# Designed miniproteins, single chains, continued (6), part 8

Each design is a single chain, and the fold is of that chain. pLDDT is the mean over its residues in the fold that is shown.

## One batch from the design tools (miniprotein)

Design m20260
Fold by ESMFold2-Fast:
Structure m20260 (fold): chain A 59 residues (1-59)
Amino acid sequence: SALKKRREELLEEQKKFLIEKGYDEAKIEELYEKALAGDEEAEEELAKLYAEAVKEERE
C-alpha cells in the first residue's frame, strides 16, 4: 500500500541520517529491521533518536 511505502521510506531516511551522524550502525540497523517487521517499540526508538539527532544538527 501507499502507507507501507511511505513508512518504509521514512524508516530508511531515519536509518541513513543516524548512521551518517555517527550513531552505532549495528544498533540502528537492528532497530530498522525490527521497525520494518512492525515492532512499534523499535519504530518509536528509531524516531526518538532521529528527532534528537535533528535537534543537534540545528544547534
Scores: mean pLDDT 81

Design m20261
Fold by ESMFold2-Fast:
Structure m20261 (fold): chain A 94 residues (1-94)
Amino acid sequence: SGTLNPGETDTLTVPAGQTLTVTYNNDALSATVTDSSGSKSVTKDNPKVTLSGGTAELDVDNKVLTVTAGSQDLTVTLSTTEGTVNYTYTISPA
């Protein structure tokens, strides 16, 4: 869990076969998900991305980010697009 101010990042590793769940308090949360082939970003305006290594989805209505890692580890970098975001997270087997 943490707090993100503008310009701050928190970087998390989602191990292969596991799911990251992030609960957040406002729609400014941004996440960049990176696998061996590159990176894609999810925001409220682009709430779902698919990579070869997994998927990331922002449920804007419930304020939950879910990142599911397939056969490889994923790196997830959390940031804010505006203002302060408070969040909690859990990593669990899928």
Scores: mean pLDDT 84

Design m20262
Fold by ESMFold2-Fast:
Structure m20262 (fold): chain A 52 residues (1-52)
Amino acid sequence: SSEARELTREGARALKAGDYEKARELALKALSIDPENEEARRLLVQAERGLQ
């Protein structure tokens, strides 16, 4: 969906800025809308790796 797409794009920007907490939150929000969203899944993995 367009909403999930926007959330993943915002999350990717947060990830590039080093804001891993925000990137994770946005990825989870996108997945709540589209559970099979590949981009959101990748974003979540990258954000979680950045956190620990």
Scores: mean pLDDT 85

Design m20263
Fold by ESMFold2-Fast:
Structure m20263 (fold): chain A 59 residues (1-59)
Amino acid sequence: MEKEIKEKFEELAKKHGIDPSTEEGLKKLEELVRERKLSEEEKTIVGGYNAIKIKEEAE
């Protein structure tokens, strides 16, 4: 569910020393995805979070 994915996203960001509540932190996390420095599981979490964000923006 959305809340679980957001929690996992926050844990992922903390694991990489990134603050997910800041725009700079989100941008840095996107850079890690782009550079393929994330594991398969971490990519799935980021993908899920992005899907939620797209859904929210579409509303």
Scores: mean pLDDT 71

Design m20264
Fold by ESMFold2-Fast:
Structure m20264 (fold): chain A 55 residues (1-55)
Amino acid sequence: MIRVEPQSEEELELYIRIAEHEVAEAEKTLSKEEADKVRELMEEFIRLAREKYEE
């Protein structure tokens, strides 16, 4: 699958933690604009993954 779909609550929580880590790394490595985009993308990914898991 191109899109990731968490199969358990533990998987969903893991993705949330990974996304938060990616944002933190982006803030250290990338420009402010790029880090902001990463944050937006990660939040959207988590939102979609959560909706997929719950519905």
Scores: mean pLDDT 74

Design m20265
Fold by ESMFold2-Fast:
Structure m20265 (fold): chain A 79 residues (1-79)
Amino acid sequence: LSEETKEQIERTEKAIEEFEEWVKNSDLSEEDKEKLLKAIEEAKKLIEEAKKAKSDEEANKLLKEAEAVVREEAKKVLG
C-alpha cells in the first residue's frame, strides 16, 4: 500500500474510534448504543482488511464500505 493510503487508513480508524467514544458517552438508549457499536465493530473489521489489501484501490473500497456501514446505522438511529 502507498504511504498516502496508509495515512487514510489511520485517519479512518481514528475517526471510528472517536465516534465509538462519543457513542459510549452519549445519552442514547442502551439499544441504540448497541446498534451503533455493532456497526462500529464491523467497520473496524473492514479497516483491518484494508490494512491487508493487495492494492490501494482495494483498500479504498474497504474504507468506503466501513464509512458506509457506520453512516447507514447512524442515519437509522439518529435520523
Scores: mean pLDDT 84

Design m20266
Fold by ESMFold2-Fast:
Structure m20266 (fold): chain A 76 residues (1-76)
Amino acid sequence: MAAEGARKKAEAEQLRRQGEEALSAGDYEKAIELYEKAIELNPEDSRAWRLLGLAYRMLGDEEKAAEYFAKAEELA
């Protein structure tokens, strides 16, 4: 049980890191997809929620950005 949880957390961290690379490259849609996958594996990663909010802000979706920033704050 613990080993499976550790693998999912490691996978989520890798996906979040790939999302950060996409975000820095200006590929906000790809960053969103990668962060959503990371959150699916580890929904308690407040950093992933915050980065998802930032990606939506960069696309001009301020309503979605606000929702995800609020979620990140709840988890911090």
Scores: mean pLDDT 81

Design m20268
Fold by ESMFold2-Fast:
Structure m20268 (fold): chain A 80 residues (1-80)
Amino acid sequence: MSFKEQLEEFLKLLREEGVPEEEIENLKERAEKAASYHSEEESGKLFLEEMERLAKVYEKIDPELAEKIREFIERLKKEL
């Protein structure tokens, strides 16, 4: 899958788990901005690091969401 497709799938996951739309929009804007300055490979790596950071943040707030984010990360790593 392309970086854009993976980002879209991840944002869909966050919406389904009840993450506020404002937070999702901010994450999308930041990821798209980063992608405009980096290669697809570098954008993928930065996106992976950001997802891991989000999983850590949500681990104490919403452990179920954190686990789903980790599963998404594992799938992405297998496709790289």
Scores: mean pLDDT 77

Design m20269
Fold by ESMFold2-Fast:
Structure m20269 (fold): chain A 70 residues (1-70)
Amino acid sequence: ALDELIEEIRKAKTVEEITYHASQFAQLLPPEVRAALARKLSEFIAKYGDDVDGLREAAVEALEEVKAAL
């Protein structure tokens, strides 16, 4: 479920773990919402670089917002 993927991101310790679970979350969304989230996640990766904590917090917030809007 969407909640389980968000929980996995909260536990993630690497960029690869965050991007993997965020990608799995995106695949469960309608195509237009999926595309918008994918763009936002790419922007976060570019912005945070190796700041895993910053990327994790931004990703969790974005996924919670998407879930609330559904």
Scores: mean pLDDT 82

Design m20270
Fold by ESMFold2-Fast:
Structure m20270 (fold): chain A 62 residues (1-62)
Amino acid sequence: SKLEEEIKKLEEEIEKLLSQENPDLKELAEKLRKLAELYEKLGDYASAEAYKKRAEELEKEL
Protein backbone atom coordinates (compact mmCIF):
# COMPACT_ATOMS: atom_id res chain seq x y z
CA SER A 1 0.00 0.00 0.00
CA LYS A 2 1.01 3.67 -0.33
CA LEU A 3 1.19 3.94 3.47
CA GLU A 4 3.53 0.90 3.72
CA GLU A 5 5.81 2.41 1.03
CA GLU A 6 5.94 5.73 2.94
CA ILE A 7 6.90 3.82 6.11
CA LYS A 8 9.67 1.92 4.27
CA LYS A 9 11.07 5.12 2.76
CA LEU A 10 11.08 6.89 6.13
CA GLU A 11 12.72 3.89 7.85
CA GLU A 12 15.47 3.94 5.17
CA GLU A 13 15.97 7.69 5.76
CA ILE A 14 16.27 7.08 9.53
CA GLU A 15 18.80 4.25 8.94
CA LYS A 16 20.92 6.55 6.75
CA LEU A 17 20.78 9.29 9.38
CA LEU A 18 21.83 6.86 12.15
CA SER A 19 24.78 5.63 10.01
CA GLN A 20 26.31 9.15 10.20
CA GLU A 21 29.04 9.92 12.77
CA ASN A 22 27.21 13.09 13.91
CA PRO A 23 23.52 12.62 13.01
CA ASP A 24 21.15 15.60 13.10
CA LEU A 25 19.19 14.70 16.24
CA LYS A 26 16.44 17.26 15.50
CA GLU A 27 15.89 15.75 12.03
CA LEU A 28 15.95 12.25 13.58
CA ALA A 29 13.29 13.23 16.15
CA GLU A 30 11.09 14.74 13.41
CA LYS A 31 11.35 11.56 11.30
CA LEU A 32 10.57 9.36 14.33
CA ARG A 33 7.43 11.42 15.06
CA LYS A 34 6.29 11.09 11.44
CA LEU A 35 6.98 7.33 11.53
CA ALA A 36 4.85 7.07 14.71
CA GLU A 37 2.00 8.90 12.91
CA LEU A 38 2.22 6.54 9.91
CA TYR A 39 2.18 3.42 12.12
CA GLU A 40 -0.85 4.82 13.96
CA LYS A 41 -2.63 5.25 10.58
CA LEU A 42 -1.66 1.64 9.76
CA GLY A 43 -3.28 0.51 13.06
CA ASP A 44 0.04 -0.59 14.60
CA TYR A 45 -0.39 1.28 17.87
CA ALA A 46 2.47 -0.54 19.64
CA SER A 47 5.02 0.57 17.02
CA ALA A 48 3.48 4.07 16.95
CA GLU A 49 3.85 4.46 20.74
CA ALA A 50 7.45 3.11 20.67
CA TYR A 51 8.56 5.60 17.97
CA LYS A 52 6.71 8.48 19.69
CA LYS A 53 8.53 7.69 22.95
CA ARG A 54 11.92 7.56 21.17
CA ALA A 55 11.22 10.96 19.57
CA GLU A 56 10.18 12.49 22.93
CA GLU A 57 13.32 11.15 24.69
CA LEU A 58 15.51 12.54 21.89
CA GLU A 59 13.74 15.95 21.98
CA LYS A 60 14.56 16.29 25.72
CA GLU A 61 18.29 16.29 24.75
CA LEU A 62 17.86 19.04 22.12
Scores: mean pLDDT 86

Design m20271
Fold by ESMFold2-Fast:
Structure m20271 (fold): chain A 100 residues (1-100)
Amino acid sequence: GRKEAAEKMRKAAELVRQAAQLSTDPEDRQFLENLAKRVEEIAKRVESGNDEDVEDALIEAYILAGTLYALAKSSPNPQVAQLLKEAADLLMEAARILEE
């Protein structure tokens, strides 16, 4: 249900933060930290929100998953690429749970 989806989103945010810590470029690090915060915000909406908040969170989860897959594919660091791919996979799993 919503709690399970939110837990997967929080785990995705944690993996994005780990990718940020491995990034040597300060701009890339800041961008990934901001992505992690966005994932945490949609997780909060899923846990505490009404049906409209969950529908909006579902749409944003798909957009963020797409962004993370693109970043994983373009990352020169294989550890960063793997963390971002796993985070995207968790967001896709969370989205599927919310679709029922």
Scores: mean pLDDT 86

Design m20272
Fold by ESMFold2-Fast:
Structure m20272 (fold): chain A 74 residues (1-74)
Amino acid sequence: SQLQQLTQQFQQHKQQADQALKQGDYLSASQHLEQGSDVLLQLADLVSDPQTSQGLREGAQELREQSEQLKKKA
């Protein structure tokens, strides 16, 4: 399903971001967090439950803000 594919894509971006952060690669980490944020917004559009959708949108915003902070360190 599209939901399952997007969930897998999010997990991959999150894992890549975490690995990059551990290595001090802030630019790579910021890019993966930004891509993960975009995937969370796509997931939010697919879920019918308003509370779940809102949680995903808030998570996407947090990742985007973290990405911007990491770009300042790169």
Scores: mean pLDDT 89

Design m20273
Fold by ESMFold2-Fast:
Structure m20273 (fold): chain A 62 residues (1-62)
Amino acid sequence: MERIDVSSLSNEEIKKIIDEYAKRNNMNVAQESGVLLAAQTLGGIIEIDGEEIKIIPDGSKL
């Protein structure tokens, strides 16, 4: 399991991380787009466990 703190990252940096993960794990476009949108809007921490991606929102953005 990887944990990536994206709370301080730009939208471009978040997209780069998600794109790299999607390529390695053969994610479909809908999954990639959903994770990217959630990460850019909520921020916080991205947890990656195999094909499963979870976003833990930054409480300051909620």
Scores: mean pLDDT 72

Design m20274
Fold by ESMFold2-Fast:
Structure m20274 (fold): chain A 68 residues (1-68)
Amino acid sequence: MSKEETEKGLRNAAEAARKGHAAAGAAGAWELQKVGGMSPEYAQRAIDAARAGDAAAMAEALEEALRS
């Protein structure tokens, strides 16, 4: 996956999380992690936040992945 494709995916997932679509954000994080576009650490943090219902924490994890 290209850097641009990874950044677009992370931005879309973070935006979904910010809008309260936690399940969509978590699904995006899982797909990005699966193709190597996101570290397993950030993907797991986003999934854990989604399971806890913490959309803000999920968006933060996705935004941190985007900055790395």
Scores: mean pLDDT 71

Design m20275
Fold by ESMFold2-Fast:
Structure m20275 (fold): chain A 75 residues (1-75)
Amino acid sequence: MTPEERQRLAVRDVALELQLVGIEEGSKVTVDELKAMIEEANRLAEEAQKAGDTETAERYRKISERFEKLLKEKE
């Protein structure tokens, strides 16, 4: 993984984590928006895993699992 790729993933990680925390704290979100966030988190986890960054991939998988829990609570 290049330093530039790592920086891009770190920025996306912070953005997703902030969205997740906001939703857990009661921010309004639609089922479609949650599904999109789950897809993005899973895509970033796969991208990080392919780049050999197992720690970042694991972090995105945990973010995805937390979004999936929120989705189940709404459905």
Scores: mean pLDDT 73

Design m20276
Fold by ESMFold2-Fast:
Structure m20276 (fold): chain A 58 residues (1-58)
Amino acid sequence: SAALVEEARRAYAEKRYDKLARLLLELARRDRAAAEALLAELPPEVAETLRRYLDDEL
């Protein structure tokens, strides 16, 4: 899911957090390892907020 990872990185760069959250949710459902790797690239505060969102949705 390299395309999803690149889209998520672009969403973050553009500060499109709504899109980032949706892409991360899709990525987590299909490829958990890629989702965790992407979360590790984000600032801790952003990563924690998104991880809580994923926990609520999954």
Scores: mean pLDDT 81

Design m20277
Fold by ESMFold2-Fast:
Structure m20277 (fold): chain A 73 residues (1-73)
Amino acid sequence: GTLEEARKLLEEGEKLLKKGRELLEQGKVREGIAEILRGIGDVTEAYLIAKNIYEKTGDPEAKEIIEKAKKTK
């Protein structure tokens, strides 16, 4: 994985989590839960990619993605 892939996954995951919460507020519980689970998956993948890059390179951009992913969960 690349930092660009991790950023895209984090952005997509955040959008899915927001959509899922909005669906729950509308009473669409099943759809809301499905989007939240997808969002959690994307954020988790972004975290793992960024953590792997940071452990090997110390890249500060990777650390930024790790911190954002932690705040999202």
Scores: mean pLDDT 85

Design m20278
Fold by ESMFold2-Fast:
Structure m20278 (fold): chain A 75 residues (1-75)
Amino acid sequence: DAEELLKRGEELFEEGKLEEAKELYEKAIELNPNYAKAWYNLGKVYEAQGDKEKAEFYYQKALDLNPNYKEAKEA
């Protein structure tokens, strides 16, 4: 389910496997488009890849879904 995809994506992100983490976060969003944490984690992937504009876009999506998502405030 979306939660399992998110957890596996977080493991891959910690391992530096950014493209694999990205695919799992995108699948989590496909299953649950309101999953603010998945949008936030996708933003973290783009930030790690140096794409600040895309990172900001995905962080804003997380905040739009959950305005109290503190982890996204530094985007």
Scores: mean pLDDT 81

Design m20279
Fold by ESMFold2-Fast:
Structure m20279 (fold): chain A 96 residues (1-96)
Amino acid sequence: KAEEAIKLVDEALDHLHRAADLSKNFDAIVQATFAIIQAVLAKESLEKGDYESAIEGLKSAIKTAQKARDLSTDPEAQKHLDEAIKKLEEALKVLE
């Protein structure tokens, strides 16, 4: 359901914002910010009923968040990135 996927994307966005705020590594902040942009665009696609674009956007956001996780050196930021990735993956499963 679109509503459930949107809720999961909103939860992921909260975690991505916290990860960006807690990160001290510039490259990790850049990738987390890019993941936020991709997740926001995926949410907009869900709201418009464009599930194909939403699925593609969620897959891109997951890959970018994983890059942010790999670059992150702050343990609290890493936890928030892991939770964000999990929520984005759950949103993707809802759209199957």
Scores: mean pLDDT 89

Design m20280
Fold by ESMFold2-Fast:
Structure m20280 (fold): chain A 93 residues (1-93)
Amino acid sequence: GAAKGLFYLKLGEIYYREGNWELAVKYYEQAIKLFEEELGPTHPEVAKAQTNLGRAYFALGDYEQAIKAYRAALASDPTNEEARANLAKAERA
């Protein structure tokens, strides 16, 4: 459910702040799955979780996966300025 999605999103954010990018990726992927099931793939909450996934991949130096995540975020919410800015940065890395 969306409540469980939010729980995994917060858990991903905690691991991201601790510098554990691998666990942040894992929990952001779980959050995306649950948000897509409850809200559909084009919801702004899905885009937010995908943007966070991209940031975690960028921190890992996995720029190809970061670009993929930011593009997915923009497919879910074309108005997500954070995803657009971070996509441009990842494409230059």
Scores: mean pLDDT 88

Design m20281
Fold by ESMFold2-Fast:
Structure m20281 (fold): chain A 74 residues (1-74)
Amino acid sequence: MLSRAAALAAAGDILYVAAQAGLEGLVPDSKEEAEEALKAAAENYERAAELAEEVDPELAKELREKAEELKKLA
């Protein structure tokens, strides 16, 4: 389960970085794509947290906190 959780967390990180660039206006006309990327990142972090919960509670907590922060931005 950890390898899948790690992959989902990494996907979330990539989407988050892309979303931040769009929200900062570095890429014109990307606001809608940035918001969708934030939602996808939050979903990936939330799913990763579910998979990590029984084997790495600290990682699961961090991933849930990231998901909640991203949901506030989207």
Scores: mean pLDDT 69

Design m20282
Fold by ESMFold2-Fast:
Parts: structure tokens; C-alpha cells; sequence
Structure m20282 (fold): chain A 80 residues (1-80)
């Protein structure tokens, strides 16, 4: 159902948020390898979210939110 897809996307986005927080903590501790690993995991989850959004034709605003977070994760990785 549309609600099940949105709930799954929400769960993925929450996991991405947690990984970004953990990556920033690793960065603050000087563990750049760990920070990159966590951001790579976040990117993988966002790839999954993008695939689900395309497969189920979710609203454009949801796709835009996923893409914005994806761009943010890539920018953080490039900053490291």
C-alpha cells in the first residue's frame, strides 16, 4: 500500500540520519575512515530509498527530499 511504502521510506531516512550523526561524531574524533564508512552506508540506504520511490511512483516532494539528502551525504563525504 502507499502507506507501507512511505513508512518504509521513513524508516530508511531515519537510519540515514542516525548514520550521518555517527559519521560526524567519528569525524570529530579524527576517525576519518570510520566517518567515510558510515557515509558510504548512508549512501547505500539512499540508493535503496531512490529505487523504492521510483518503483512505487511516490510523490515528487518525497523524491525531492530523498535526492536532497543524497546530495547532502555526498557533500559531507567530499568535505572529509
Amino acid sequence: SPEDVLAQLGGIMDQVGQLVVQAYQAYQQGDFDRARQLLDQAEGLLDQARALARQHDVPQDVRDAIDSLYDGVLALRDWL
Scores: mean pLDDT 87

Design m20283
Fold by ESMFold2-Fast:
Structure m20283 (fold): chain A 94 residues (1-94)
Amino acid sequence: SSDVQQTQVFVDRFRQQVNNVEQMLNDGQITDDQAVSYITSMTDYIISFSRSLSNDSQNILIDGINDMSNNSTNPSIQSVLNNTISRLNSIRQS
């Protein structure tokens, strides 16, 4: 559906933002703490947004973030993403 497609676009954009943060970190432009803080702020917004999504769109969001976590090169960023998955799964059960 179009809503599912829009959620996929949102996930792809979030993936690009996470990749950009990891690149800035690898290039020495930001610290680990700054990277974690930035991604945490983004994930807090995503958690709030997820409450308005259909179950199908929530599944796309969770799967997308899980892929990002599995492909992350930074353990702290991976931890933030994994915590986000747990929070999203809790919303699905409420």
Scores: mean pLDDT 85

Design m20284
Fold by ESMFold2-Fast:
Structure m20284 (fold): chain A 59 residues (1-59)
Amino acid sequence: EKEELRKELLRLIGEILRLIGEEYQLELDGTITPAQKAALQARIKALLAKMKEIEEKLK
């Protein structure tokens, strides 16, 4: 129950950090395109929305 939700939350955090790291690396390399940045930002926002949903379930 709550343990499963906590594991899912941890998995989402890991995925968000991975995407942030990917965006950061592409910016450092100077290879990021506006389309790539928009796509990465959209994915991060979607994962943050899922985190909020899980946080609501933990109340």
Scores: mean pLDDT 81

Design m20285
Fold by ESMFold2-Fast:
Structure m20285 (fold): chain A 62 residues (1-62)
Amino acid sequence: SVEEIAELVKKAEEAIKRGDYETARKYAEEVQKLTGVDAEELFELIKKGEGSKAGVKAILSL
């Protein structure tokens, strides 16, 4: 669970770095399904370079 969330956040970060915002949003939506944290909030944090903060927020919401 924790490991899966960390992996999804990392994949979203990698997608954003590639400019693949559609794929990044899909990973954020998967994190929302697991944690209840809003996918757009997670996406915006990762886009701002705060992926670690997004990951911690998601894990704490379990």
Scores: mean pLDDT 82

Design m20286
Fold by ESMFold2-Fast:
Structure m20286 (fold): chain A 57 residues (1-57)
Amino acid sequence: PLEEAIERARKAGEEAAALGHQATVDAMNKAIDSGDLQQVRRATEAAERLIAEARAA
């Protein structure tokens, strides 16, 4: 449900913040504030990809 998607998004946002990716944090917050499940999922997937790439570097 939406609550689980928001929880996953918050975790991804926290990791992005730790990496200094403010634009990603802002995108995550916007998606969460929208209450749109698809927006939350898309933003979370994008953030998770960015985090994985940053950790691999």
Scores: mean pLDDT 80

Design m20287
Fold by ESMFold2-Fast:
Parts: sequence; structure tokens; C-alpha cells
Structure m20287 (fold): chain A 86 residues (1-86)
Amino acid sequence: MKLVLTYKGLTPEEITAEALRAIGLELDGYPVKIEIKGDTLTITLGNLTEEQVEAFIREAEELAQRGYKVTIERRGDETTITIEKP
């Protein structure tokens, strides 16, 4: 499965932390693409299991409970999660 994860409104420190987490997944053998534009970070992950995608969805839903604006879209084997800081 493919996951596209977009964070908006992040500080430079928060962007660095999320980018390092994505690099960790690349070192574990997952296809990873990282794109940074201003305060927006987009991470594309490939070869995920359904369980791994559901774990990312749960993490995003926990952020929504903390006031983040979260949008989740599922289309076949592709999931897009957009997370915007309050």
C-alpha cells in the first residue's frame, strides 16, 4: 500500500523531526519520498501493510483530538492523510 502524509503549519524543528522519522523508514527498506516547501512537509511511503496504514490513521486521529485539522482519504491501495497544525 501507498501512504501520502502531508503536514502543514510545522516549525522548522518539527519538520526536521518528522523528516528524520521518515528517513528511519527509508533505512528500514521502505520506499520514501520527502518534499519540503516552507512550513509544509509531504512524505510518500510505499510497500506498507494495511496494519501499518491503519496505525498512521490512528496517529492522525489522535492529533485531531489535540486540535489538529486532519483529512483522511482512501482510494484502493492509496491513503492520503493531511494534518494541519491549529
Scores: mean pLDDT 83

Design m20288
Fold by ESMFold2-Fast:
Structure m20288 (fold): chain A 65 residues (1-65)
Amino acid sequence: MDIKIVEEAAETLKAGKELSEEQKEKLKEIEKSLEPEVEKARKEGKVPKTPVLLYQHKRFQEELA
């Protein structure tokens, strides 16, 4: 999974800038693709690395909204 787009979006939000529509769409795709992985790991009792970045993105998006 290309985590680079999530990191770039997080940096954009930290700088007080708005996410572009293209960034929002790509982040939605990443969120959808990670949802099965997160759910499976949660069921198995594992802690996946990717949800940490997704959580940070959601928090920043909430601040933007």
Scores: mean pLDDT 62

Design m20289
Fold by ESMFold2-Fast:
Order: sequence, then structure tokens, then C-alpha cells
Structure m20289 (fold): chain A 69 residues (1-69)
Amino acid sequence: AEEYVEEAKKALEEEDYETALKYAEKALELDPENIEALRLAAQAYARLGDYEKAAEYFKKAKELEKEKA
């Protein structure tokens, strides 16, 4: 999971939003509650123009942050 999160971060830094989303989704397949992967997927969706999915993923990440804090 962490390896896919790092790949997603690198892809976002390189502005490769499709690849960033792919790796974030792979991380979420392994751990659906991975807050960092949810945030990375949300950022990738926002950059790709899918603001509805971006909002959904950000909301889920925020809810999980409150539960795990």
C-alpha cells in the first residue's frame, strides 16, 4: 500500500494525474481506509476536472481522520 501511495505522490508532482489516480486506487484496493491514498485520489480527480468524485474522496478522508485521531 505505501509503495503505491509513494508512486501516486510522484505522479502528482510530475502532473501525471491519470497515473496518480491509478496508483491511489491501487493503494485503496489494499486499504480502503488509507487516508493519504483517499486524499491523493481526490487531488487527482480534481486536477482531471471530476470535482464530484474529488469532493467524495476528500469527505471520506476527513471522516476517517476524525475517527482515527
Scores: mean pLDDT 81

Design m20290
Fold by ESMFold2-Fast:
Structure m20290 (fold): chain A 55 residues (1-55)
Amino acid sequence: MSAEARELARRAVEAGLAGDREAARRYVDQLSEALGVDPLTASLAAAGEAVRLGV
């Protein structure tokens, strides 16, 4: 992923961990657009980043 896509994934993970589901969805939608994939695939990419970050 680009640095921008990784930052969006990280923010989605942080919002999810904070319980802010609306912010997490918005970051996943932005990640989906940035990667050119559907939101489910983008959410899986964010989950992969969460594992990489040790969560």
Scores: mean pLDDT 77

Design m20291
Fold by ESMFold2-Fast:
Structure m20291 (fold): chain A 62 residues (1-62)
Amino acid sequence: DLAELARRASLAAAEGDAEAARELLVKGGFPEQAERVERAVREGDLDAAFDAILAALLQHQE
């Protein structure tokens, strides 16, 4: 489930869709990472966007 969500969020970020990437992470239960992804995508910083998505995955993994 989270892996699918992360793949979808990563695809949205890569396509420059900041709103879709944010919304996917909010629905996954990661509102803080969602804000970071939206900001990074809007700024064109895909490395920061992918780091935020990875951080959400690592937080769930514990």
Scores: mean pLDDT 79

Design m20292
Fold by ESMFold2-Fast:
Structure m20292 (fold): chain A 82 residues (1-82)
Amino acid sequence: SEELLRGIALILRAIGLEIEADMLEKKGDYEKAIKLYKEAIKLLKEAREIFKKLGDEKLVEKLEKKIEELEKKLKELEEKLK
């Protein structure tokens, strides 16, 4: 379905943003990394809602775990910026 493809595209975009954010974090560009992690989390949350509607409970669980991991990482980076 078109909605399935949209959900997959959101996940792929989020993965790309996470990779860029990881690279920026390693360079010490915490503010830029934070912005990209926030965008990745937003896209994963949108994908989660799509897959909830599609009834893919296993993928929803995987997305929720990934969102939690990125939110924990985001909090750690925000603490370093203070």
Scores: mean pLDDT 90

Design m20293
Fold by ESMFold2-Fast:
Structure m20293 (fold): chain A 62 residues (1-62)
Amino acid sequence: SAALQQALDQLVQHAQGLLEEYKKHYPSAVGTLTVQDGTTVTLVAEDDERKLVLTADARELL
């Protein structure tokens, strides 16, 4: 639906901002952002010592 796509786009933009802030504190971290099943955004930021994983479902914004 258009509402789901809009919610998904908002989550992607928010996740990109979070990754940008995270990299200010952990500049060696490699960040990846994936969209699964057209509903779920997963942000992974990792280096040799730590791994951060954040997952959000766009359907929860509807």
Scores: mean pLDDT 82

Design m20294
Fold by ESMFold2-Fast:
Structure m20294 (fold): chain A 74 residues (1-74)
Amino acid sequence: SEIDKAFEELKKLIDEIPEYSSNLKARLDAFREEYERAIKYFKENGDEEGLQDFKDYALKTLKNEIESLKKLIE
């Protein structure tokens, strides 16, 4: 839910920078694939601590990128 909102917000911000949009979208898609793969891995291995740590890491990473792009668009 919260991380899905962060992915959507970041995608919208990327769309506001047309000269970098395709490159940044490719990076965002790669990060989403990495996130989904890691979440599946931790769930399959019953590593609830690693799952939560990775979710926290991913959300912070997305929020930091959102803040950076907002500053660039301003």
Scores: mean pLDDT 81

Design m20295
Fold by ESMFold2-Fast:
Structure m20295 (fold): chain A 56 residues (1-56)
Amino acid sequence: SDEEKIKQLRAMLEELGVSPKEIERFLAMMSDPATRAQAQHELLQLILEKHEKEKG
């Protein structure tokens, strides 16, 4: 269900250390086809940042 996908995305963003305000922004962007690609790009940047922090 869409709710399950939202729950998984929210959990992933929380694990990445994203603030509640930014999580809601990402969920809104992912729900809009016009901003989905931007949201995916920003998510990739967050994953890379988390990976860099884990290497230190």
Scores: mean pLDDT 75

Design m20296
Fold by ESMFold2-Fast:
Structure m20296 (fold): chain A 60 residues (1-60)
Amino acid sequence: SHMEEGIARLKARLEKSLEELKKKIDYDVKNGKISQETADKILEGLEKAYEQAKARLDAL
């Protein structure tokens, strides 16, 4: 269905955005702008947000 295609597209965009954010965080750690400990906490929060968004899309 068109809904299934739309959901797949949204999931792909969410995954791409998450990967781009992970790269930005990695660059900030490597440049000494943020600690690895802080980065780990941010990444945990992003992963949880992604899982919640994915679950909501799966419920449609």
Scores: mean pLDDT 84

Design m20297
Fold by ESMFold2-Fast:
Structure m20297 (fold): chain A 90 residues (1-90)
Amino acid sequence: SPEEEVRKLAEEFAKKMQGATPLEIFQAFAEFDQGLLDIIRKYNLTPEEIKKLAEIAKEVFKELLPNHYKSLKAYIDFVEKEIIEKLKAE
């Protein structure tokens, strides 16, 4: 399911972020963004379904990266908005 795939994607991101250098952090964000887009395309997700996946990613980050949660929440909220706005413009 898309929910299981995004949970795994967020867990892998969290693992990569632990003890990472700035370059490794940059690569982890790029891999997360691409993985999220791949899931959205694979399942032909609606804006409402994309919002649900963003909530799952934020829950994982709150559990696994609590000290970085505020920054990661802001990032996911931004990515969600950008993707949904692009879908609405099509």
Scores: mean pLDDT 83

